# Designs tried in a protein design run: designed miniproteins, single chains. Part 82

Each design is a single chain, and the fold is of that chain. pLDDT is the mean over its residues in the fold that is shown.

## One batch from the design tools (miniprotein)

Design m2846
Fold by ESMFold2-Fast:
Structure m2846 (fold): chain A 77 residues (1-77)
Amino acid sequence: DVEEVEKLARELERRLLEAGAPESFVRGTREGTILAAKAGGKELAADVLRQSARTLEARGAPEEAVEALREAAEKLE
């Protein structure tokens, strides 16, 4: 259900902003996750979130931001 993914994406947006992620990254993550859900369901949305988490981790982002993305991906499975 895309509506559930949208609700999760909004909560994730809040957590990412609190962790200090840039607004542009947070918007891109929200939009990408919702688009993925529409194109390939919850499984594709979870894959997008996991890829975003790996990208942030590789760039040395705060652990709270990486954890928020991984937890969101887990909730979609």
Scores: mean pLDDT 82

Design m2847
Fold by ESMFold2-Fast:
Structure m2847 (fold): chain A 100 residues (1-100)
Amino acid sequence: SVEEIIEEIEKAFRESLDKYLAGEITPDEAVREFLKKVREILAKHNVPDELELKILIFVHGALLDFKRRVEAAKSPEEVRAVGDEAIELIKETIEQLFKE
Protein backbone atom coordinates (compact mmCIF):
# COMPACT_ATOMS: atom_id res chain seq x y z
CA SER A 1 0.00 0.00 0.00
CA VAL A 2 0.99 3.67 -0.33
CA GLU A 3 0.91 3.93 3.47
CA GLU A 4 3.44 1.07 3.80
CA ILE A 5 5.72 2.69 1.18
CA ILE A 6 5.62 6.03 3.03
CA GLU A 7 6.28 4.34 6.42
CA GLU A 8 9.30 2.43 5.02
CA ILE A 9 10.70 5.58 3.35
CA GLU A 10 10.28 7.62 6.56
CA LYS A 11 12.01 4.84 8.56
CA ALA A 12 14.90 4.75 6.05
CA PHE A 13 15.24 8.56 6.21
CA ARG A 14 15.31 8.63 10.02
CA GLU A 15 17.86 5.78 10.15
CA SER A 16 20.19 7.68 7.75
CA LEU A 17 19.69 10.93 9.73
CA ASP A 18 20.48 9.12 13.02
CA LYS A 19 23.73 7.74 11.51
CA TYR A 20 24.68 11.25 10.37
CA LEU A 21 23.92 12.73 13.83
CA ALA A 22 26.01 9.93 15.43
CA GLY A 23 28.97 10.96 13.20
CA GLU A 24 28.95 7.59 11.37
CA ILE A 25 28.37 8.96 7.84
CA THR A 26 28.82 12.20 5.85
CA PRO A 27 25.88 14.15 4.34
CA ASP A 28 26.83 12.76 0.89
CA GLU A 29 26.82 9.19 2.26
CA ALA A 30 23.46 9.81 3.99
CA VAL A 31 21.93 11.06 0.70
CA ARG A 32 23.34 8.09 -1.29
CA GLU A 33 22.23 5.51 1.32
CA PHE A 34 18.70 6.96 1.53
CA LEU A 35 18.25 7.16 -2.28
CA LYS A 36 19.37 3.52 -2.58
CA LYS A 37 16.85 2.49 0.10
CA VAL A 38 14.05 4.48 -1.63
CA ARG A 39 14.78 2.67 -4.92
CA GLU A 40 14.72 -0.71 -3.10
CA ILE A 41 11.40 0.13 -1.34
CA LEU A 42 9.73 1.26 -4.60
CA ALA A 43 10.96 -1.89 -6.41
CA LYS A 44 9.77 -4.15 -3.53
CA HIS A 45 6.25 -2.65 -3.82
CA ASN A 46 6.20 -3.00 -7.66
CA VAL A 47 5.80 0.75 -8.27
CA PRO A 48 5.53 1.44 -12.06
CA ASP A 49 8.73 2.77 -13.71
CA GLU A 50 7.22 6.16 -14.68
CA LEU A 51 5.94 6.79 -11.13
CA GLU A 52 9.27 5.58 -9.63
CA LEU A 53 11.14 8.07 -11.85
CA LYS A 54 8.88 10.96 -10.75
CA ILE A 55 9.31 10.03 -7.07
CA LEU A 56 13.11 9.70 -7.40
CA ILE A 57 13.42 13.09 -9.18
CA PHE A 58 11.45 14.88 -6.42
CA VAL A 59 13.21 13.01 -3.60
CA HIS A 60 16.64 13.77 -5.12
CA GLY A 61 15.78 17.49 -5.35
CA ALA A 62 14.57 17.53 -1.74
CA LEU A 63 17.75 15.72 -0.62
CA LEU A 64 20.03 18.23 -2.39
CA ASP A 65 18.32 21.05 -0.45
CA PHE A 66 18.52 18.93 2.74
CA LYS A 67 22.28 18.31 2.26
CA ARG A 68 22.97 22.03 1.72
CA ARG A 69 20.98 22.98 4.85
CA VAL A 70 22.52 20.29 7.13
CA GLU A 71 26.05 21.29 6.00
CA ALA A 72 25.17 24.87 7.09
CA ALA A 73 23.54 23.74 10.39
CA LYS A 74 25.27 24.82 13.62
CA SER A 75 23.61 22.35 16.02
CA PRO A 76 22.04 18.84 16.18
CA GLU A 77 18.71 20.61 16.80
CA GLU A 78 19.00 22.46 13.46
CA VAL A 79 19.85 19.17 11.68
CA ARG A 80 16.75 17.53 13.21
CA ALA A 81 14.53 20.47 12.19
CA VAL A 82 15.85 20.36 8.59
CA GLY A 83 15.33 16.58 8.58
CA ASP A 84 11.73 16.90 9.77
CA GLU A 85 10.97 19.46 7.02
CA ALA A 86 12.61 17.25 4.36
CA ILE A 87 10.76 14.06 5.31
CA GLU A 88 7.41 15.90 5.57
CA LEU A 89 7.91 17.29 2.02
CA ILE A 90 8.93 13.84 0.71
CA LYS A 91 5.88 12.16 2.32
CA GLU A 92 3.44 14.80 0.97
CA THR A 93 4.96 14.60 -2.53
CA ILE A 94 4.77 10.79 -2.63
CA GLU A 95 1.13 10.86 -1.42
CA GLN A 96 0.22 13.37 -4.17
CA LEU A 97 2.04 11.42 -6.91
CA PHE A 98 0.18 8.19 -5.97
CA LYS A 99 -3.19 10.05 -6.15
CA GLU A 100 -2.59 10.97 -9.82
Scores: mean pLDDT 85

Design m2848
Fold by ESMFold2-Fast:
Structure m2848 (fold): chain A 85 residues (1-85)
Amino acid sequence: TAATAAAEAAWARLPPALRERLEAELRRIQAENPEMTIETAERMLEAMRALLAEAQATEGLPQADVDAILDPLREAIEKKREALE
């Protein structure tokens, strides 16, 4: 709940062009991997991490916003991994 609210707020603070790039990349990965497996989620996480790291270097995006956006997906991946063990 609080983590979801923080992620939504951080996402809304992103530059519009960056949000569009993230949404386009996530849609591309999902279209190529429609089953939403752990592998698909990991590809999405890596793509988001790469784009957000670029924005940190070029636009000074705060680490707190990066963490707020990525943490829910990291948690979801870990929970899926634990469920399959």
Scores: mean pLDDT 78

Design m2849
Fold by ESMFold2-Fast:
Structure m2849 (fold): chain A 62 residues (1-62)
Amino acid sequence: DEVNRLLVGIAKAYIDGDEEKADELAQEALKIDPSWEPGVRAARAAAYALQGDTEKAAELLA
């Protein structure tokens, strides 16, 4: 699925510290289907959790 590919790309970009790339990929995913917004949020939250920012990750999932 193209959206799943983009979600993995978003998580990777945030882990790599490339927020500009992550935002670009997130915009692409949401243009395909806005109902995937929770998936985009989950990918972002996972990246923050992997960086040790569990509070920010929890905030995104609230």
Scores: mean pLDDT 72

Design m2850
Fold by ESMFold2-Fast:
Structure m2850 (fold): chain A 90 residues (1-90)
Amino acid sequence: MEKEKEKLVEEKFEELLEKRLKILDERKPLSEEEKEKYRKHAKEQFEKLRKETKLSPEILVKLLEAQKLAEEGRVEEAEKLAQEVLEELK
């Protein structure tokens, strides 16, 4: 079960990363090299965050979904998910 939860976290993170790259590319066209550098940097930052916070995969999935909703402009839904995470963490 652990590997399946970790894969879900990775999938949600990659969805958010690709969504974010699309938004950035629409503002200013990015080269493939710039996109790859962004992906690498984002993954390194996310792994550092995971090691520092020690959050469960379930909480990480909710946080990634909240961030994705925020990037889509669905701020109210994003805030609701973020609040649910805060309630779980107390």
Scores: mean pLDDT 76

Design m2851
Fold by ESMFold2-Fast:
Structure m2851 (fold): chain A 82 residues (1-82)
Amino acid sequence: GQDLMNQIMADMLREAAELAEEALKEKGVDSITRQELVDFLVSKGYSPARAEYLAWLADTDGDGVITKEDVERVREEAERFA
């Protein structure tokens, strides 16, 4: 039902935030492109489709660039579904 879908969405948003934060930290940068995050996730064993979806979730303003502010917004959105 809707409750289960909300839990799945919360889990996916948390995963997207954690992975985006790790990519920023590992690269030592304040921002990465959506494609750079996809490439990072694929290198960690994610499927291209799942990597693209998680990167899309992390790109909260849809500008193709993921920042620390995007990570914070994704975490806030996860709390909305929890």
Scores: mean pLDDT 83

Design m2852
Fold by ESMFold2-Fast:
Structure m2852 (fold): chain A 65 residues (1-65)
Amino acid sequence: MELLTEEEREIVKLVRDGKALTPEGIAKKLGISPERVEELIDRLMEKLGLTREQAIGEAARLLDS
């Protein structure tokens, strides 16, 4: 499985823990733009070769929590 960046890990943690579910919510929590959040999610999908939902699920498993 591809190694996640720190920003990608933070997005996955927020979604997994139910703290932010939209790109806008994640952007506000991380202090970045919603466009940047979408870019990072798209990169996760490309790295894992999965759909958005599946990529988030697999990345969350890498965090072991």
Scores: mean pLDDT 69

Design m2853
Fold by ESMFold2-Fast:
Structure m2853 (fold): chain A 63 residues (1-63)
Amino acid sequence: SEAFLAEVIAQITKLLEEKDYIAASELLNKAEATLTPAQREELRKAYLDAGVAASLKSAREAL
């Protein structure tokens, strides 16, 4: 479902902001096993976008 995909993206984004790359990668792999090819591509794009956003957020807000 779209709701499930959105929740997975939100959780991966949080893990990437926390720099928990192992947990983020594990969640990505687990989610991909249950998703369609189109949803997997969307999730992978969101994963990359979240990684960039987390880096920018860390640079601006983390002390």
Scores: mean pLDDT 76

Design m2854
Fold by ESMFold2-Fast:
Structure m2854 (fold): chain A 74 residues (1-74)
Amino acid sequence: SLEEKRKEILRLFEEDLEQAEKLAKETTSEEELQQIIEGLEYGIPVVESIEVLSEEEREELVERLKKLIEEIKK
């Protein structure tokens, strides 16, 4: 169902964000850090295109991506 797909997308996104934050904190490589940032930035238009998510859910996920990018760039 669309609801099951929505829940799966949200779950995978949560896991991806947690993994990205962990890797960003553990890495000593500027190259790897830049790659993580670029991956998160590329995620924004991807999230905005996910039609099975509500507009509110997409906006929330985009805000979370932007917040994580800002924290990593410090």
Scores: mean pLDDT 83

Design m2855
Fold by ESMFold2-Fast:
Structure m2855 (fold): chain A 75 residues (1-75)
Amino acid sequence: SPKAEVEEALAYARKLTEAAIAELTARGDLAAAEAYVAQVRAEMEEWKKSLSPEEQEKLEKVLAEIEARLAEALA
């Protein structure tokens, strides 16, 4: 279903982004980690325009989780 497809895409985006944060911060490349998350944020904000209000809320939650993970990795 379209709802399941959006949820799968969000889960995959979160997993991929968290892995990228872990790899980049492990290398000490904090600027690259921040740039990667900024790109993901821009892509998600564009995708949000085509989503329903319920799906937008799910995307905002995933984006907040990604940003929290970056903040944790940078601390």
Scores: mean pLDDT 85

Design m2856
Fold by ESMFold2-Fast:
Structure m2856 (fold): chain A 87 residues (1-87)
Amino acid sequence: MLEELKKLSPAQLRSLLAVAAGELDEMIAEGERLNAPEELIERARELRRRVLELQASPDIDPEEAYRVLLEIEELGREFREFKEKKE
């Protein structure tokens, strides 16, 4: 993953981050609708803010982008587990 991110141009990396921001937006909206734990929703908002700050940066650090993407994947797993328990 990290080595693959280092191969991306800044424009391609920004596109990946834009997709991640959209996934977080959907996660926040669904979490609010399902009354998910406030901690999960707050974490999604924090990650979205970090994605936005990375996109605004003139020099995107691929390692920081990789860390944020990993945290988003981990949050996604926790959110899926929450939804499974709600069913």
Scores: mean pLDDT 80

Design m2857
Fold by ESMFold2-Fast:
Structure m2857 (fold): chain A 76 residues (1-76)
Amino acid sequence: KKEELEEEYYKLLDPEEQEKLKKKKELEIEVEIGILQIKIAVLKRTLSKLNEEEQKEAEKEIERLEKEIEELKKKL
């Protein structure tokens, strides 16, 4: 598991290197949240141009992306 390997690696690092890795991960999460927010904004702007079936799919995608942002914010 990726997270398990990252945690094991973190324990082997010097305190200074651990601090750098933590800050890098926080920045990566912030960037990912920003990308998801842009994707939601694009979907919301295009909703009025979609047919009924496509609108329902887009609304489900928006809800999924909003939940992903919530989970990422918990990691900060």
Scores: mean pLDDT 77

Design m2858
Fold by ESMFold2-Fast:
Structure m2858 (fold): chain A 94 residues (1-94)
Amino acid sequence: SDEEEKEKAERAFENLTKYVEEQLEKAKTLSPREAAKLLASTIALVEHAIREFEELKKTASEEVAKLLEEIIKKLREIKEQLQRELDETKAKAA
């Protein structure tokens, strides 16, 4: 059902955002070089998730597609934040 698909998508998004927050906190405890590697890996994971949600949106109902579009938008914003953190971390690693 649309409601079950929405709940599944929301749970996947919440799990991913929690994981990203955990990686950001972990990065603060690492050397700049190791932190940069972790952040780059986390960005790759978010990019993969965006691609998966975009694929799901292609076959979803209009209501589910609208929720997926909002999730994709939020994930792109998270990716921009992670990229900024990575750029700052790389500057410290040099």
Scores: mean pLDDT 90

Design m2859
Fold by ESMFold2-Fast:
Structure m2859 (fold): chain A 95 residues (1-95)
Amino acid sequence: SDARTLAELVERALELLRQGAAPEEVLETLRRGMEEAGVHPAALEGLEKSAAGETELSPETVEFFRQAEEVLREKKIAELEAKGAPQEDLEAIRE
């Protein structure tokens, strides 16, 4: 996956958030863009860790990554529920 493509998708998503778009809609757009570009959702965690080494990140960017991780986790829970995963496994992911 191309880290540059992920950065461009994130910048577009942040712009939509600044324009007052609903966070869920923005994160869904980001997720679809990542899938179409072949960027794995785990790359978001890698980018966030890299960004934590950069002192220039805005609080809004950090909050966006936190919300993106939460939405991706909820999507994973929904997928596992659809596949009939046990309730105990679902609760473990939710913590």
Scores: mean pLDDT 61

Design m2860
Fold by ESMFold2-Fast:
Structure m2860 (fold): chain A 84 residues (1-84)
Amino acid sequence: MKSEELAKQIEEHLKAAQDAIAAGDKDTAADHLSEGVRIYSEAVREGIVNNRMMNNATNIMILASEAGDKRTLEVSRELTEENL
């Protein structure tokens, strides 16, 4: 899978998570944020990360922090570990 396709998938999950947070559905939001992190982690392992994908990953971390629950904070922690 090409890096631009992965970046688009992360963006779609980010948007779905934002919509879920607005609707008060924290579990659905956490699922989408977790899936976005998974896609980003795969790109990191394969060495195909680009600037667009890194920006999307940063937005996932911001949204996870804004959601403020333990599950979304765990997603944010996982993303930080993948960047190390």
Scores: mean pLDDT 77

Design m2861
Fold by ESMFold2-Fast:
Structure m2861 (fold): chain A 56 residues (1-56)
Amino acid sequence: SDEEISQGMMDGVATAEKTGSVAAALAALAEARRHPELPMAEEVERRAQDVIARNR
């Protein structure tokens, strides 16, 4: 469960980075904020915010 959520967040933000999709980045950001206890959450949040900033 936690591994699947972590993998989903990482895949989501990687897709956002690859495609420049602000929508995908916002989805990854929301998921990371729902699961702040997961070790990758802060990295996902940072990477998603970078995509949003670069593609607005």
Scores: mean pLDDT 83

Design m2862
Fold by ESMFold2-Fast:
Structure m2862 (fold): chain A 104 residues (1-104)
Amino acid sequence: HMAERERALARLREATQQAVDEAVSILKEKGGTKEALDEALDRLSELTQPAIDEAMAAGVDPREVTRLLLEGILRVYKTGKELGVEGADQLIADAEAALERARA
């Protein structure tokens, strides 16, 4: 039981890291537009969903899942800001606030 949760959580961490790297690649390739950010986030969601489903099925705390996903999304938003995406500061602020709530 414990071992299954640990494996599912490890897979979620790995999947999130790979998905963030892919999303960052999309942003760098497409030059930091809002359209590129939307595509990057869509790809992040697509790549992480199977690992989220496995983690939830294994009984991982939904707050832990949310925290890992928000940490990943925040990394993508920060890259978007560096590349000049309009509105990135507000997206970062909202994600940081949500992450604080998930850590409580």
Scores: mean pLDDT 86

Design m2863
Fold by ESMFold2-Fast:
Structure m2863 (fold): chain A 113 residues (1-113)
Amino acid sequence: MAAKWEKLKAFLREAYEILYPKLPGIKVSLEQALEDHLKLFEALSTLSEEEQKEFLSQRRRVVPLSEEELDRLIALARRHGLERVAAYLESQRESGEVDLAELDFYLIQDFKA
């Protein structure tokens, strides 16, 4: 379990360096946002896939990403063995838009795999 949490935390920390500047209005530090996100993942990991999907569908947030930012996130996901996350990000190359709730769903699936 610890090794999976370390990979998830490492991915999220590096992903937040790209994503956090695109979330204007967040009133917490990057470190606090990361801690809050990890607690959310711990809670969601105890739910069924259907319950996770229902919860996350109510929290959709689409952010625009450049091709360079997408390439960095895809490389990060692959480096940490997050194949579902990488596939989702690859599918968004044409739109340049990423739904953070959908990203979270695939992160949980990769974490549980």
Scores: mean pLDDT 78

Design m2864
Fold by ESMFold2-Fast:
Structure m2864 (fold): chain A 70 residues (1-70)
Amino acid sequence: SEEVVAALEKKGVSEEEIESMIDTLIKMLPEDKAKQFEELRREAKTKSELFRLYGEMMDAVKEQGLERGG
């Protein structure tokens, strides 16, 4: 969501940091969902696209009941 993107921008999260955060979420997802988000991650060309992807992945993790406190 735009709220997640704004929060990440405010924290000054780097491209490397957001990619690491996405990797962590992918490891928490079922194989089919992990494959889908890995494909979307490969298609992302900007840091803003990675921020949006992370927000979508967070929603998916919560829906699956796999959320871990950081």
Scores: mean pLDDT 76

Design m2865
Fold by ESMFold2-Fast:
Structure m2865 (fold): chain A 83 residues (1-83)
Amino acid sequence: GAEEALELARRGLRDARLGKELVEEYKDAESNEGIAKYIAGQLLLIGGGVDGDLAYRMGEESGDEEAIELAREALRLSGMELM
């Protein structure tokens, strides 16, 4: 239902935002801690994109414009819409 699409879109967007921040902050990291955070950021971007894609499809089927809007932002941040 619409509630499920919206919650998935929110999760995807949250993870994509955090992932993008970590990737940008740690892209040039040389420490083990920094490299680990960079990898965590990339995994969050992938997960956010996957959740965003699923939420977008569910939102379109249910007509949930809020879920669609949040899912589009998650896809944009993860690079899935542009890649």
Scores: mean pLDDT 85

Design m2866
Fold by ESMFold2-Fast:
Structure m2866 (fold): chain A 73 residues (1-73)
Amino acid sequence: MEELAREIVRAVKAAPGATPVLVIRVSFLVMAGEVDEVADPEKLRRDLLSHGVPEEAADATVARIQAAAERYR
């Protein structure tokens, strides 16, 4: 779980257009143990888009986090 939480925060911070508010929100959710909820591909994509991350960057970020979730099972 720690490896996936770390990768989620890294991926969101690296996303073009990611705001400090989005990074803080995601960091709090993974620290609270909501890693599976944050890593949900449909919810994550929607959250990224609603915070102003461009569609291409949102899709790349979701793919990166899904690859990490498969690797750290």
Scores: mean pLDDT 79

Design m2867
Fold by ESMFold2-Fast:
Structure m2867 (fold): chain A 89 residues (1-89)
Amino acid sequence: SEQKEAQKLALEAAAEAAKEIAKELDDPNVSERVEKLAEELLEAVKKGDLERAKEYLDQILRTLSENPEALKKFLQRAKALTIEKLEAK
């Protein structure tokens, strides 16, 4: 369905945004955790398991919630990448 495809693109965008934000994080333990969660999110999307992908996204959001500036950058970047992917179709 078109809705499922839009959700898939948004989740792929979130994984890409999380990987970008992870590289900017000062705490290497948080950076490594976010990067690993982003990889797991992307794998779940590739397998078509959108429910599991959403669980990984929730873990990314919880991890980044301890750094409000990083969370804000993540949300803004994820939104921008989602719009870009939708416009490319």
Scores: mean pLDDT 86

Design m2868
Fold by ESMFold2-Fast:
Structure m2868 (fold): chain A 57 residues (1-57)
Amino acid sequence: SNAERLAELIEAARAGRASEAAVEAFLDLMKPSMSPEEYAAARAELARALAEARRRA
């Protein structure tokens, strides 16, 4: 599902295997299919994933 792909992309970003731009592009593509709450939660999770990737770098 698209939700599973988004979760996989966020985890790939957390591990440093996906760029922020790639996850944001996918999230923008999915935005019309998401509630505002789901979109906000996904953005917050991406921010946490990127902070973790920066800590590991």
Scores: mean pLDDT 82

Design m2869
Fold by ESMFold2-Fast:
Structure m2869 (fold): chain A 104 residues (1-104)
Amino acid sequence: SVEEELREELERLRRRREELREELERRPTEELRRRLLLTEAEIVGLEEALRRRLDRRQAVALVTGRVLAAIGAVEQARLLREVAGEPEEAVEALLEREMAKIRA
């Protein structure tokens, strides 16, 4: 009944997505947009896991991978916003600082 557990989790995440959409309309914040994007990534991962009839470990790995990809997309959007309107030299310095954190 791994399929039943994954279906229950999917239904819970779908309800959370609707709640987050309603809250975001009432209070548009970056944190709520981030939570919505991560919840949507989890939903897509679980839908794929169910479609492919993956076991629990494989399902967790797939969902985790999709959530990590969604986090990367959110960080990309943040960096694009931070560089908007900045002079080229300031942009290069900021990007090198962020890349240094990844290389360390």
Scores: mean pLDDT 80

Design m2870
Fold by ESMFold2-Fast:
Structure m2870 (fold): chain A 106 residues (1-106)
Amino acid sequence: SVEELVRTLTESPSPQDRLDAAAQLLRQGRVDLVLEAASQLPDKAVVQDIKVMLAAYAATGEIADLTDGRDPLGGIALLFLASHGLTSGSSLEDFAKVLRKYMPPP
């Protein structure tokens, strides 16, 4: 369920399980829940990976596989971020403002 995915994303001790939950929420178009959950995460590395997934999804509509170093969506995500004046250090609020242009809330 969506509630179980949000719980996994916010509470799982596994970074991989957190990223898989974020990917599943994005496949359901729930960008709102991914952004809200990411704001609660203490793990900055997972938050950075979620930002890359959000940027790739905004640019292409596809989910980046961050375990595959050959996935071209990683490069596309970085170009998308740069084109909008965003960096890995940008706030989730700044990401949300850009993403609203491409992925309106459900």
Scores: mean pLDDT 75

Design m2871
Fold by ESMFold2-Fast:
Structure m2871 (fold): chain A 85 residues (1-85)
Amino acid sequence: SMEELLKKDPEKAIQKLLEIATNSKDENEIKKAIDLLYKYYVEKGEPRSGLTMLRVILHELEKNKASKELIDYVKKKIEELKKLI
């Protein structure tokens, strides 16, 4: 599972989650990838790194003209991370 990969090889897992979040055509898979990245950086105590990652994802979703719902979802997670910095 991706949760197991995040524990064993976080760099590889993060790259795969970023690929899903930026290239997947399934909004539910994108949301799951965003949630896993958010949880990882919060639990690790690295909200600044999480913020950088989610901003990259937001930029790619806006470039690809993703739904307003998905864009708003990422923006909400970004605002939650900002409160932790």
Scores: mean pLDDT 88

Design m2872
Fold by ESMFold2-Fast:
Structure m2872 (fold): chain A 62 residues (1-62)
Amino acid sequence: SAAGAAKGGEAAKRAAEEGDPTAAAVAGYQSFLEGGGEAGRKGAEAGQKGDAETAARYAMQA
């Protein structure tokens, strides 16, 4: 869902601000599963690479 994807993006952003790349990766992946499409997928990939900030940006676009 779009609302679920947006929540995932917010969670990823908070994780990035707190310096928690694992939480950011999980939030990005949840955004993808909630129907974030290509943006959610790219967010999940960035989070898995430890780039929490990029993951948050893509997840918010989902």
Scores: mean pLDDT 67

Design m2873
Fold by ESMFold2-Fast:
Structure m2873 (fold): chain A 64 residues (1-64)
Amino acid sequence: MEAEVSASADNKTVTFRFATPEDARAFAERYLEVFPSARIVEDTPDRVVVEDPASGTTYVFEAA
């Protein structure tokens, strides 16, 4: 599983890029199982956006 990670300093946005949409979705679903405060705010075939209000961090899981 290949993932490229980039982060935005000001907005606390972390982006994970995967080779396939299936890998991106699987990773996002696993992440939500670990972080109960996290929620899906956007869900498309190629991109899942998860917001964690406890940390103020937004996680983007997307396919290349």
Scores: mean pLDDT 73

Design m2874
Fold by ESMFold2-Fast:
Structure m2874 (fold): chain A 59 residues (1-59)
Amino acid sequence: SQNSVDVSRQRRDTQDTGDRRYNQLLQQGDQVGADRVRQQTRDRINQLDQRGRQIGRQS
């Protein structure tokens, strides 16, 4: 089982990677791709938040 520290690290890494890709796509003029990356990043973070709460509870 993953611990709470691992989930917190994954959350930060996911946000940082997503923000970097978002900015790169914007610089390339790919607004559609940038918006998609932002949505995917948000979805992943939401899933990690839900899993983190479940894992952190006595696990």
Scores: mean pLDDT 77

Design m2875
Fold by ESMFold2-Fast:
Structure m2875 (fold): chain A 59 residues (1-59)
Amino acid sequence: SMAAEEAAREAAERARAGAAEAGSTPDVIQKSGEGARKMALAGMPAEAAARLGVRNAAG
């Protein structure tokens, strides 16, 4: 749905911004965004998806 796609874009942008601010490498920033996008598309709230995306990419 359009709402899910909007949440996915928001989650990806939040995850990339968070990873970049934490000083992560470009690869980790990219993976953070991609992971967050997938989780938000699966129905996870954008903020939760962003945090989990960063955590999973950095671990």
Scores: mean pLDDT 84

Design m2876
Fold by ESMFold2-Fast:
Structure m2876 (fold): chain A 84 residues (1-84)
Amino acid sequence: EELDRRAEELEKKAEELKKDPRFQSLANTYENLADGYRALKKLREKVSEKEKPFFDEFYRQFVADAERTLKRIEEKYEKIKAEK
């Protein structure tokens, strides 16, 4: 449920950014992150209780990487926006 909401928010942000050609590459990054969260949810549903500790580690790593990517693209967004 939470993973679906995150994916939906990222997809919504991508749609908004696509309206401006300056943000096309950032929109693509948001879409890729949304796809990642949807894939993570599917993986979670397939994981057995015995595999849960390994999944929890993978989940933690994925979220950390996603947050770093989001910070980077938010900085790029502000930089592009400031150029006008």
Scores: mean pLDDT 80

Design m2877
Fold by ESMFold2-Fast:
Structure m2877 (fold): chain A 62 residues (1-62)
Amino acid sequence: SEEERERLLRVAGLAGKEKALEILGENPDRIEVERVGDDTVVVKAEKGDKVVEITLTIEEAL
């Protein structure tokens, strides 16, 4: 269902955020989570001049 897909995308966004923060290694100045199509999220975490970008599908996140 559309409602279930929204929940899965939220979970994928959280997983992507955790991964981005792990790679960044410190508290970010900014985190952005963008949905791309029906099953993909892109998480961008920034700290000063450092940028980490993670792309995850629902399948990859779960």
Scores: mean pLDDT 81

Design m2878
Fold by ESMFold2-Fast:
Structure m2878 (fold): chain A 89 residues (1-89)
Amino acid sequence: LKPTSPELRKAAAEAALKALEEELRKFGVDESTIKRIIDEIRRAYFEDGKSLLKVASEELSKIVTPQQLRQIAIAMTSAMLRTVGDAID
């Protein structure tokens, strides 16, 4: 049982996915590829209950460098923490 509200978890996940989209676009990844990756991660997280960052890491390791993956992970984590912080104080 998760202690955080469903709405807050959804908002945090969506903020992380938006940060991921912006970082991939910044790295010059095609919009069609970005959309496919975002959709796969969203499905795995919301439908299968898998870890958002783990699924993102596994999918992205196939298309970005380890250095880019670290930058993406930092951006996603920061977006999630900012969203949770705004809701909790």
Scores: mean pLDDT 78

Design m2879
Fold by ESMFold2-Fast:
Structure m2879 (fold): chain A 85 residues (1-85)
Amino acid sequence: KFKATITAKFKNEDALNEFGTELSKIVKKFKPSSVEVIFKDDTSFTLTVTFDNEKQAKDFANEVKKLASKYKNKILSFTVTVEEV
C-alpha cells in the first residue's frame, strides 16, 4: 500500500475552506482505500490517504500539487509526501 500525506497551512479560514472543498473533489475522484483528516486549527490540516497502487498515489499527489499552485498566494506552508507502507 502507498500513503500520500498532505500538510497545509493557510493565511485564513476562508482559504482553507476553499482549498478543502476542491481537495475533497480530488479525494472522491481517486477513491482511496482510506482517508484521515486532522485539523490542528482553523487554518491548518493534515490529510492522509492510502492507495493500493503506487501510480494512483503519485497521480493523486500531482493533482493536489496542481491545486496548491492555484492557491499559492493563500498558502503559508504546504507539503505532499508519498511513501510505501
Scores: mean pLDDT 85

Design m2880
Fold by ESMFold2-Fast:
Structure m2880 (fold): chain A 75 residues (1-75)
Amino acid sequence: MVIEVEYEKGKDEEAAEKLVEKLLELGFKRTEPQEIKGSFGTGDETKDKILMLASKELGFENVFRVKDRIKLVEK
């Protein structure tokens, strides 16, 4: 599984970098261009787990805001 993290440059860059850091903690490896490779049980479960971790670490009260502004694209 490859996950690409998409974000609005200059506005959500710090939040996106923190999300990438959490992906790396979950056993994903960074590749160029900015792709993360790894494998977990299901794609949906992995995505939700990562977004919950991002919400906790970045102080977002609403996980839906992270989902709307930062996209996780499975390739």
Scores: mean pLDDT 51

